# Designed miniproteins, single chains, continued (3): the designs that were tried, part 65

Each design is a single chain, and the fold is of that chain. pLDDT is the mean over its residues in the fold that is shown.

## One batch from the design tools (miniprotein)

Design m10253
Fold by ESMFold2-Fast:
Structure m10253 (fold): chain A 82 residues (1-82)
Amino acid sequence: MAKEIVDKFKKTLEENIKRLEDLASEAEKQGFTDLAEKYREAIERAKETDKKYGPAAGSEVAKRLLEEVENDYKKLKEEQEK
């Protein structure tokens, strides 16, 4: 029972981290190196939270950070279209 819930949170954490990594790579390719670094720091924060407080806390941090970086990335793409 508890393991099944933990596994679901781990899956959510992994999916959100993968999306953050993809966004960081795209930002780097677009020349937004500072933002790519910021996104990678967010990934490390989510991983540290998972290690210290468990996957439920880690997945929540990853989800929150993903929403933040997705909004930042979208804004930059709109600015670059000119």
Scores: mean pLDDT 75

Design m10254
Fold by ESMFold2-Fast:
Structure m10254 (fold): chain A 87 residues (1-87)
Amino acid sequence: DKEEELKKKAEELRRKAREFREQAELLREQREILEEKAKAYEAGSPSDAVKASSYEMGASISEAGAEFMERMARENEEEAKKLEEEL
């Protein structure tokens, strides 16, 4: 039944969107942890400056990952809406 197939596809897309949203949240939590670690090394020795830069880079990567996951979530949500509108 085409109607049931569309419903199942929309539900699967909604589930994937929720998973991407959860991953984005975890990545932003990781960003915050890395930013705090970077700040802890700002007043340190020259070797601590390298550690601070490493944590800042990690935080930037985590934020970029979160933004990517949020885009994936939105795309899946929009596809689900299109299928739901056809029902």
Scores: mean pLDDT 86

Design m10255
Fold by ESMFold2-Fast:
Structure m10255 (fold): chain A 71 residues (1-71)
Amino acid sequence: SKEELLEEIERLLVELHLRSPPSATPLLNQAGRALREERYDEAIRLIREVGRISGDPATAERAIELIRRLQ
């Protein structure tokens, strides 16, 4: 369901936040807002950038795959 996908995405974003430097927090906040506003392409771009900054592109790509299922 959409609710189950959103719950898993939020779980992955929390994991990504915990692995990220504080400098990534504004990007994560923007990604969360984009996701809530159903601006999925913007959320995907921001999450991918956070994955690069955090050194955890695998977690970022897992979240992106789930967001693509919401489109």
Scores: mean pLDDT 86

Design m10256
Fold by ESMFold2-Fast:
Structure m10256 (fold): chain A 78 residues (1-78)
Amino acid sequence: AARAAAEAQIAALREEAGRLRLEAVQAEFKGKGLYKKGEETGSEELRKEGEELFKKAEELRARADALEAEAAALEAAL
């Protein structure tokens, strides 16, 4: 019972980390597109939007890393 509950929690944490990593990848690629378009068109607003998406991607990756670390700690305790 306890082991099965821990394994389910590890799976849930890794699934959530995977979702956050996917969102981070999407934000980063969208940010790269906006930043590049801003450079090509001379638009400060597009460059700023791209930079905001890069920051969001970093925050999402940091949260995913924290969840992965928690999952690894639980797995090590099994």
Scores: mean pLDDT 87

Design m10257
Fold by ESMFold2-Fast:
Structure m10257 (fold): chain A 77 residues (1-77)
Amino acid sequence: SAADQRLERVRKLKEDALKKIEELVKQGKLDEAINLAEGTIEYLERQIAKETDPELRAALEEALEELKEVLKKIKEL
């Protein structure tokens, strides 16, 4: 279904963002990692604000929580 495809896109977006952030951190590019994490968080917040499907909203909120935790950890470095 269209909803199933959107759920897979949310998971892929999260995985791709987390992988890129990890690569930037490993390279010592902390400012770039922070900027990518903050940009992804802003994107997710905008998607959540317009999402009416409860399951899709939950997946977006879970992705948002994970990105916020990663951002917190980077800022503690």
Scores: mean pLDDT 88

Design m10258
Fold by ESMFold2-Fast:
Structure m10258 (fold): chain A 70 residues (1-70)
Amino acid sequence: SLADKRLEFTRLAHEALELAKDDPETLKEIQDLMHDTLTQLSTSSPAEAERLLDESIKKLKEIMEEIKKK
């Protein structure tokens, strides 16, 4: 459901921020992604919101994987 995807995005975003806490550049990247996603969600249809959340979740997972490789 859309609510489940919103919850997953929020959970992953918090995990990503914690992983990047000592990396100001990556923290800003995560914060910018969160802001852009939430801004776009405010004007999105349910179908657009679902696609946006899927893409943003994918990007968060990629950022988290990159942090773990450092």
Scores: mean pLDDT 84

Design m10259
Fold by ESMFold2-Fast:
Structure m10259 (fold): chain A 82 residues (1-82)
Amino acid sequence: ASEAIQLAGEGLGLVRRSGVPPEVQKQVSELVTQAIEAASRGDYRTAAEHLRQAAEIARDAGVEEAAELLERAAELMERQAA
């Protein structure tokens, strides 16, 4: 979980620094927050789903590096799913 949370944070940081509209930054931030909350409850499947949605939004906004980090975080969350 620690590595996935770190990668998700790095992806969000890239979105915030990429000059994308504030609405996009808010959407990615909300999804990352929801993913961390789900993971804290042991719901790694829901965490992975939220991170994949965040990655799609980042990619649509042109922040490919952020999308890759968020997808990697989602993969790590899935590997922790029971």
Scores: mean pLDDT 85

Design m10260
Fold by ESMFold2-Fast:
Structure m10260 (fold): chain A 74 residues (1-74)
Amino acid sequence: MVPQEEAKEILTRELEELGLTEYLEPALEFIDAGDFRSATALVLARVAERYGEEDLDPVTRASLEEARRILEEV
């Protein structure tokens, strides 16, 4: 499995579960362009804006951090 594809699957799943699918297309476009920092920054900023640190499920947060880790290692 290509690491970027794994990160895309994680982001797709988590954004769908959180109801933030409007940010999925721009995040995937950043990944496809090789702009991994913009992709992770966009997703994490929108999640924090909607849910904050206290309201976000720890499992969801761990999944998003894993996607960021995968993209930062590229």
Scores: mean pLDDT 75

Design m10261
Fold by ESMFold2-Fast:
Structure m10261 (fold): chain A 109 residues (1-109)
Amino acid sequence: AKATTYNNLSSLYSNQGKLNLAKEAFYKALEAAETEEESNTVALALNNYVSALQKQGKYDEAEEILKNYPGLLKAKFGENLNALAIVYNNLGNVYELQGKYDEAEKVYK
């Protein structure tokens, strides 16, 4: 499936530190995903990209994409609690790395 291919590319580029290519592959995975099951695959692609951003100290960019992604997910697939939990757990981790402990507590379940 195209979504799986783009997810694998996002993971590969993220592991190589190629942030712009990883970001492009992530958004292409999101566009290609047609099912709720594929939305979980896209959330994992986001996790890999966010991990690469964190390794390079780009916490503000990681926060921005994680805050915007739940809206994009809900608009395309409706409410998927599993995919949302993955995103919110990552957002909480980014907040902790920034020292924003009150914000981290609010997004953890």
Scores: mean pLDDT 77

Design m10262
Fold by ESMFold2-Fast:
Structure m10262 (fold): chain A 73 residues (1-73)
Amino acid sequence: MLSEEEKERGRKVLEENFELAKKEVESAGEKAKEVGEKLLELLKAGRPYVPPEFHELYEEMLKEFEEYVKSLK
């Protein structure tokens, strides 16, 4: 089981990764959908590396990001 320090660190890393991904999409302008789809693929590929304690949170964040990307034109 992860320590409280590792849990806090892992949660922050996940939050930062999704925030950075969204900011990258927002800054891409006309390339937003292309960048979003590439980042979504990378985030999906990262699933096996997420600690079990964060799997549910990661899937929720991933689903929200996927819905965001699908809304882009």
Scores: mean pLDDT 79

Design m10263
Fold by ESMFold2-Fast:
Structure m10263 (fold): chain A 74 residues (1-74)
Amino acid sequence: MLSPEELERLAAEARAEKRDFVQRGVKEIQDLLNSGGGEEDLKKAQQVRDETSRRAGDLDRRARDLLEEGRRVS
């Protein structure tokens, strides 16, 4: 079984992945909004926002679950 220390490290990695993923999503949205493409680019930006939010939520849940598991086996 994973140690509490290993679980904390994995949770930190999940949080780092979330930060990188959100930053990439924000840049993609900014590029779409700056392109001046109108309604189609706005729709694409909304899709990227939804996808980024969903994935960020998954990573947050993973980090929370890992930390909670670490507390149980501490």
Scores: mean pLDDT 80

Design m10264
Fold by ESMFold2-Fast:
Structure m10264 (fold): chain A 83 residues (1-83)
Amino acid sequence: AMEERIKKLKELIEKHAKQVEEDFLKRYPNMSPEELEKFRELIEKAKEEVYQKIEENPDSFTEEDVKRLFDEELEKRLTEYAK
């Protein structure tokens, strides 16, 4: 069912986002509390954007597509923050 597909894709993004956060924290163990809070904020905003796209067009996305969309959205937000 459409609702089941949306739920599965959202769960996939949640797991992927957690793995991305864990990998980033391992690479940058000396992040300040402020930097960590900002990074987590960007993760949550990226998740929200991808969730919206899935809800609007759930049949348009594969599991690989949603991971890519998350990575691209997060990269965009990190790039804007670094400016």
Scores: mean pLDDT 82

Design m10265
Fold by ESMFold2-Fast:
Structure m10265 (fold): chain A 119 residues (1-119)
Amino acid sequence: KEEEERRKFEENVRGLLASLDPDAAELYEKGRKVAEKNPYAKKILDELEQQLRDALRAGAPGYEVLSLVKALVDVARYIAEHGENITEEQAKKIYDEAVKNARAEGERLQAEADSALAQ
């Protein structure tokens, strides 16, 4: 059922969020609520949620999924902290910074996984 697939996706996202920070899930919810009132904040959150959904459906490696989750949390935190007055330029800046930071961490995790497999 589509409902079961959706439920599994939500459970996976919550599990991944909790693995990063105990407050990550609550912070994400706060960011989402603020984003509903700001079109620029909503756009960047929607884009990251879609990328995460696509990665999970494609069976992407765990480090890639964790990188996307980290970017989503970092963006949601910024939105929650700065509120409804986020400009388009600020939204683009935080998106670019979050994606860049997440990619660097994903590359580090990939290198650790590759080192383990080389044994």
Scores: mean pLDDT 75

Design m10266
Fold by ESMFold2-Fast:
Structure m10266 (fold): chain A 82 residues (1-82)
Amino acid sequence: TTDDLRRQGDQYRDLGDRYLQQGNYQQAISYYGLSGSLYYQSGDYLNASDTFDQLSDLLRSLGYDDLADRMRDLSDQFRQLS
């Protein structure tokens, strides 16, 4: 159900935050990406947008400017869908 997808999105966002706090940036990136995708699939465009904004900020802090810009654009697109 959409509620199940949204709950799974919440769980993966929490995992992303945990890995970020541990300094495991690869895992943090992966879980934020999965979380944002699950929010999008559930129709939760605001949480999808917020999650891709967080991913964009993380990528920029690591020097992945082009990828960060792509995640920001995706976030902006999802925000317009809400």
Scores: mean pLDDT 90

Design m10267
Fold by ESMFold2-Fast:
Structure m10267 (fold): chain A 74 residues (1-74)
Amino acid sequence: SAERGKELFEKYEAGKHGPVPGLGKKASREFIRDYLKHPSSYDPRGEDFVEEGKRVLSDEEIEAMVDYLMSLPE
């Protein structure tokens, strides 16, 4: 769910990167999912997100974060 995705995103991002408003209007669900799984493949700076967590997120947790990011307004 988008609410669960918000909790997960804030847990890993809130102190450094913050939310990305409008991302769902600029990228597909598939692109966002791949980015969350492999951020260094799209943006080297995205590696900071992965390094902070040092955790393997489940497919369900990643999908929840995708739902949240797709729900953000412009």
Scores: mean pLDDT 59

Design m10268
Fold by ESMFold2-Fast:
Structure m10268 (fold): chain A 75 residues (1-75)
Amino acid sequence: MLSPEEEAYIEELLDRLEELVREALRLIKENAPREEIDKVLAEIQALVDEAEKELSDEAFRVFVERLEERVEEIV
């Protein structure tokens, strides 16, 4: 079971990632330059990498599972 501190961190991070995923999809729909799309994707990757460093293995696994669920609801 995650600590309240880890839970709050994961929820805040997921909200930020959801906004970035929605932005990436918006740019794709608008046929934005690849460089603009790649920039948003790089920001997403950087946040995921930071989460892996900050979270325990168990908390990171829960984070990834919840991220996949949220992305599936958006796409």
Scores: mean pLDDT 83

Design m10269
Fold by ESMFold2-Fast:
Structure m10269 (fold): chain A 65 residues (1-65)
Amino acid sequence: MSDEEIAERLAEKYGLSMSIAKEIVRAAKFSKKSDLEIAEEFAKKYGLSFKTALAAVVEARQLLI
């Protein structure tokens, strides 16, 4: 699955903009931070619920394998 397809899936499933979904995919792919740390950063930066941010990050990492 391409990075674009993962971002589209996250945007639809979690009600995110494509820009935010693309940033989550990039962080999931390249960041050495834990899922929890990335989720907290996105929740604070974009006003997402922590639950939504965490679910999106975890799913992105699962799809990038």
Scores: mean pLDDT 86

Design m10270
Fold by ESMFold2-Fast:
Structure m10270 (fold): chain A 76 residues (1-76)
Amino acid sequence: DVLARAAETAARAAELARDPAFRERVHREVGAVQAAYAPRIEGAKTEAEREAALAALVAEAAAVVDRLEAELEAAR
């Protein structure tokens, strides 16, 4: 379920953003992924195209969150 994965990724990003030192970076890097995929989502002609674009967005956002979590952990 793309929506369930999106919600989980958003919750993880929100948890990272609870650290004031990491908040700006989370917003910037996750926001960049959203901005990159917005034209594909908005330009989708079918539900299948929209779902595929959302799935790709969620996968890229999850990868960013994974990397940021690893960087935060390494800094501790």
Scores: mean pLDDT 80

Design m10271
Fold by ESMFold2-Fast:
Structure m10271 (fold): chain A 70 residues (1-70)
Amino acid sequence: GEEVLRNVEAALERIIKEVEEGSDPEFAIRTVKVILRAALASVTDPELQERLRKLAEEAIKRINEIAKKK
């Protein structure tokens, strides 16, 4: 079950790095939401779903903070 969390964490960190390197923050946020939706569709455990939502929320917050500095 933890493999989904690890894969999502890795994908989100890559997206955040791409935003730091100049990628569009709005597109990055949309990509995070797509990843979250796909991950939530693949898991039925409500605790795992909550952890996935928190990871996505933290990623979006970090992306918005990077965007504010530009």
Scores: mean pLDDT 84

Design m10272
Fold by ESMFold2-Fast:
Structure m10272 (fold): chain A 78 residues (1-78)
Amino acid sequence: SRQQRRDNALSLLRTALDLVRRGDLEQAIRVLERGIEAFSDDSSLVEGLRKALEALRKGDLDKAIALLDELIQQLQAS
């Protein structure tokens, strides 16, 4: 359902954010890569996940955190 999909996306985003904050960057990257695959039909979510993944790969942790926080806020507001 739409609600289950949203809850799954929020869980994934919160997990990725927590991993970034803990410095577990390799696991954060893997979580985001799995998210892109799992939500491949949600173009808006996939775009956000790809931007966060790119920021992590470039070592821009502040940008990655901001992007993940924004995605969480957007999903909670909808």
Scores: mean pLDDT 86

Design m10273
Fold by ESMFold2-Fast:
Structure m10273 (fold): chain A 72 residues (1-72)
Amino acid sequence: SSEREALRAEGDRIIARMRSLGASDATLAEIRELIDQILANLDDPAKVSALTSRIVGLVVRVVGDQVDRELA
């Protein structure tokens, strides 16, 4: 569906941004896996919410690590 295509494109955008901020290949792979799990579980709002929270936590960590590197 167009909604799944939009979510996949947004996921790819997030991964590209995280890569540009110096995220490790392992972290990028984890984000990709979480996005794939969201797409597989769109009919389960509780699971989508939990998976989205995990992605947000990874994004915050990547941004924080980049800020720490720039300030060091």
Scores: mean pLDDT 85

Design m10274
Fold by ESMFold2-Fast:
Structure m10274 (fold): chain A 80 residues (1-80)
Amino acid sequence: SEETRAIAEELKKKVLEVIDKAEEKLRAGVPEEEVQKEKLKELIKVLKAAAEKARAANDTELAEILQESIKDLEEELKKL
């Protein structure tokens, strides 16, 4: 659907923004562990927002995929 496409395009843009900010912080000399923790936290927030939009659009498949990704990232964050 057009709503699913819009959600996916916004998600891609937000994910790339998070990655770019993390790379900028690494170049500025911020400790790698600190940057990785912040990156994971921001990615989780972005994915949660996209999952809520997917549910509102009745895109159950996209919402489930995003929920699995969120769980994986939350498990990675717990290890840091």
Scores: mean pLDDT 87

Design m10275
Fold by ESMFold2-Fast:
Structure m10275 (fold): chain A 83 residues (1-83)
Amino acid sequence: MTKKEEIIKVLNELAERLKPIDPEMAERVRKTAEEMKNLSVEEAFARAQRLLGELVDRAIQEKNFDLVRAVVEAGNRLRDIEA
């Protein structure tokens, strides 16, 4: 699997986890994953990291532990791909 395919997979799995928690946020994550198919690997990493940062900030403000956990796990997987 290419690094770009791994990034797309991480975001699609995050979107599925977010569906029962926040379906609008899940759709935004899924749309971002689709857009990555037309980006370079570096652009895909940058966009994924930016998206996850925004999601973590909102989750912390809302004190939504399920959302924080889902986003943090996705971020850890993304770091493993980059390493």
Scores: mean pLDDT 81

Design m10276
Fold by ESMFold2-Fast:
Structure m10276 (fold): chain A 61 residues (1-61)
Amino acid sequence: SMDDKIDALFNEAVLALAEGRPLEEVIAEARRRMEELGMSDEQIAGFEEALRLFAESLAAR
């Protein structure tokens, strides 16, 4: 399902951030893949915001 694909993308992005990949690189890759899947601008924006918040939580350590 679309939700399963979104969950898989988010899990992959979170692991990449946790492993030290640059935030903007991870966001750019995720955006490309979400656009390929036909996700709305609203869904893409929400996904990017969630990743930025996660990255902030990592930086606070």
Scores: mean pLDDT 82

Design m10277
Fold by ESMFold2-Fast:
Structure m10277 (fold): chain A 108 residues (1-108)
Amino acid sequence: AMTSLQKALAFFESEEGQKLLEEAFNAADKDGDGVLDKVEYYDALELLFGTSKDPRSGLFSKYLSQAVRDTIALSSQDFSKFDKDGDGKIDFEEFKSGLIDAILNPFE
């Protein structure tokens, strides 16, 4: 049987998961330049996984359990891990790739 994190990975690779990732990225990208700074990055995480005040408000709340969403969100708190080129900005492919890596290697 697939683990909850393996199911999350399958969801992220699905058409619906990709659509929600793009929706959160575009909503957080306030200036429309196609990249997220550190503040916009954390806004995108809150759109996907919910806020500390309302963890069920996230776009993934219907698809992933709270425990899985919390695990991915906590594993995604290190902005520098996602900022692969060190320019202080994350493009959509870095955002998606970083979240997939957080699912495969939580807390690393």
Scores: mean pLDDT 74

Design m10278
Fold by ESMFold2-Fast:
Structure m10278 (fold): chain A 82 residues (1-82)
Amino acid sequence: YDEGLELYKQGNYKEATEKFKEAVKLRPEDPRIMYNLGIALEKAGNLKEAAEAYQEVADKYPDTPYAEESRKQAERLRKLLE
């Protein structure tokens, strides 16, 4: 996770998404990791996958501070992709 954040800060979004995907598998209970995966995917230009990651945060972690923002981002990206 920390390695993914460092890569993201460097603008290395593709490699950051790979590290965040690994972190999600290791810590599936942490909504922050999935949310950051969505952000990194969007920055990498993977808009469909980013929308899916945000939607999963909203669906799987509805009672967290990440859920509402993730639902909003998923909706925005779905409109952009139409």
Scores: mean pLDDT 80

Design m10279
Fold by ESMFold2-Fast:
Structure m10279 (fold): chain A 50 residues (1-50)
Amino acid sequence: SMIDQIKAQGKKMGLSDDAIQTAVGMYQSGLVSTVDQSLSFAKTIQDMSK
């Protein structure tokens, strides 16, 4: 499952649970088309919040 890949890779990258949830939501809603795009976007959002 692509969603399982997002969760596993996000956790391995050190993303927060909230950022991983955001990545999954963006992928499921069609805002992004790939695992890499969803993770990159979620990381950017996490970085902006700091």
Scores: mean pLDDT 80

Design m10280
Fold by ESMFold2-Fast:
Structure m10280 (fold): chain A 98 residues (1-98)
Amino acid sequence: SAMEAIAASIAEIPAEELKERVVELTKKSMEALKKGDKSLAASYLSAAMLEVALLMLAGRYEEAAEAAEEAAEIAKKAGDEESAKLFEKLAEKAREKA
């Protein structure tokens, strides 16, 4: 499937780079939210969630859990409890498979 091909491509990228991408996208989402740009915030958040999902699809569950846990803390610190809970749930699912 197309998703399996994408997962294979992601397996070649260092875990630390993918984790840093999740963190950066989450930070950009929170900055956009703080400035009142809900559309831009949602776009960055969707990109961060997709990166975590692709890590899980690639079988990189430990890295996915760590990235999601850090993203949850960033969202929580920014006051976005809804996004924090989404990342916390994703981290739990990743931990169950790690």
Scores: mean pLDDT 82

Design m10281
Fold by ESMFold2-Fast:
Structure m10281 (fold): chain A 86 residues (1-86)
Amino acid sequence: SMAARRAAVRARRARLDQLFQETKELIKNYLKKKDPSKEITDEDIQAEMERRLEEVGGIKRNDIITVDEYMAALEKVIEELKKELE
């Protein structure tokens, strides 16, 4: 049904948004731990996210990837950030 398909798309988008926000928050905490005196900008968070997506997720800025592949890469980045913040 169209309603079930729309519900699945919304659920996937919500999950991606949750992963993206968690990744940003963890990166902000990491950067603040690395240099407590520095004001952390959105640009700093974006640059670190892109670096980690390439190094840990295997995804480059202009790669054509699926939403599922992007979510899997974010989950790997989150796992590594949590280990570094322990």
Scores: mean pLDDT 81

Design m10282
Fold by ESMFold2-Fast:
Structure m10282 (fold): chain A 140 residues (1-140)
Amino acid sequence: SIEELMEKVAEGDLVALNQLEIKTWEEIQKILSIKDVKERIKKAYEAMLDENPLKAAAGALVLVYLAHTHGDEYLDEILEAIRKGLEKESPYAAVAAVLVVRFSPNKKVRDGVREIARELLPKVTNEKVRQLLRRAVGPE
């Protein structure tokens, strides 16, 4: 299932990440076809909060990709999308936060996501989201 793949991806399984990208490819393509990067970020955020797990996973993966490719230019927009997703206690936003901290080449994006995760961790009530935010914060 999409949910099982998201759990494996959060644990660092790159084979699961590839499988998740294949399963969500049509939804990812719809978002990536948007020419304006700010609108892509907005659409990825909206998808990430969708009740459909396939759309939610696609939105999360697009935000991770945009953090990788446009993290310097659109730092504030990317960090705000992740913050809002985490404030809603989205497990997909939490997986996106873990992946950004682990894989983004941009130190400002990684540091920004860690600070958001650290700030929100004591306010989170969902145990699964809390566990993912602990991973995003890293060791003390």
Scores: mean pLDDT 88

Design m10283
Fold by ESMFold2-Fast:
Structure m10283 (fold): chain A 67 residues (1-67)
Amino acid sequence: PPPRIERATFEEVGDKLRITATAGGGDVRLQLLDKDGKVLAEAVVPDGGSATFVVDRSDQPELVVVP
């Protein structure tokens, strides 16, 4: 199967949102975007690894896989 996010968890911590993403099928480049499409954070996650982001809940973040 192609590289993908196998699991993503979103946890509210006060005014913050903790997002943890686990990669599978290969190394995955992730971007965290706000509601307007601005890049808040980026990470390269190795196969079977995970990345954690902490952002403001008001940003309405979206997690995307970049080719």
Scores: mean pLDDT 81

Design m10284
Fold by ESMFold2-Fast:
Structure m10284 (fold): chain A 113 residues (1-113)
Amino acid sequence: SPLAEEVKRLAFQTIQALEKQKELVKTVEPEVAAEALETATKLILERIDALAAASPHPEVRALLEELRARLEELSKKALEAIRKGDRERALEILDEAEAEVRAATARILALLS
């Protein structure tokens, strides 16, 4: 399924971006990590929105829109944690974001099977 391949690609790219943000939280100044996460989040949400808009399947679109809203919420919480200097909390929130991506991807792929 072409849509299943696009969903897998989106999931891979999103997890790679989140792993990079976890590295930055550990290694750079909080303001630099926050700016990087804001930029990465915008790109991630734009990619999800594009795939949702292109999807002919209402249930797949709904799951992508749910994932989009959840990642936007988690990104805002992670940004708050980074700006407060709470590195441990920021990393936990980014791990939760990765779990949400994996869970949504599994649900979408099950619908496309």
Scores: mean pLDDT 92

Design m10285
Fold by ESMFold2-Fast:
Structure m10285 (fold): chain A 60 residues (1-60)
Amino acid sequence: MTEERSGTVAGRHAAEKGLDDAQFEAMLATVEEQLRAAGASDEQIEAFRRAFRRAYEEAR
């Protein structure tokens, strides 16, 4: 699965859980750290970040 698809699924799930903006930013930061630790490139992390935020905003 691509980083964009993973971000979209995660963002939608965050919105479904009713996370507020602060909780969303905390979750995003945690996932970015996990991706970086797993060896993801800055481009891959940015693609995930954009998809995650977009999906969260669209699902609200």
Scores: mean pLDDT 78

Design m10286
Fold by ESMFold2-Fast:
Structure m10286 (fold): chain A 61 residues (1-61)
Amino acid sequence: SRQQIQQVRQQMQQQIRELEKQIRRAIEEGSSQDYINKLVQEANDLLLQGQEQLRQIQQQS
């Protein structure tokens, strides 16, 4: 449903914003490249998972 799509999008946007904030802070604080890479990978994984979730909801609508 359209409502389910909106909820998934809102959750993804909030989680992505938090990860972007964590990545920026890690860079500013001089954290290890491995740690920064891990946060970037988590953001990419979240984006792919959310896109797949949205695709499945759209197919059932």
Scores: mean pLDDT 81

Design m10287
Fold by ESMFold2-Fast:
Structure m10287 (fold): chain A 92 residues (1-92)
Amino acid sequence: ATREAELAGLDAARAKLDALLAADDPVRQAALAALDAARRYLETGDEAALAEAQRHQAEAAALASKDPEAARKLGEALAAGARAAEATLAAL
């Protein structure tokens, strides 16, 4: 149940990032790498994937701190992920 909600949240965040940020945007690239690593951790329990997710998340945050518009879009994508996770958990 909780894993389904977390995976749904990651998928929704990814879709929203793809819609809001350009393919060559470094914030998008770092955020997508973090989401992909987080998904691997949830599916496998691999601690190396968790460390990779945390590293890419920090990179995305650092890049977003220099680009207010990308930061806003990243925040909107993460909010979409949180809403999808909440809706999935409520449906279970």
Scores: mean pLDDT 84

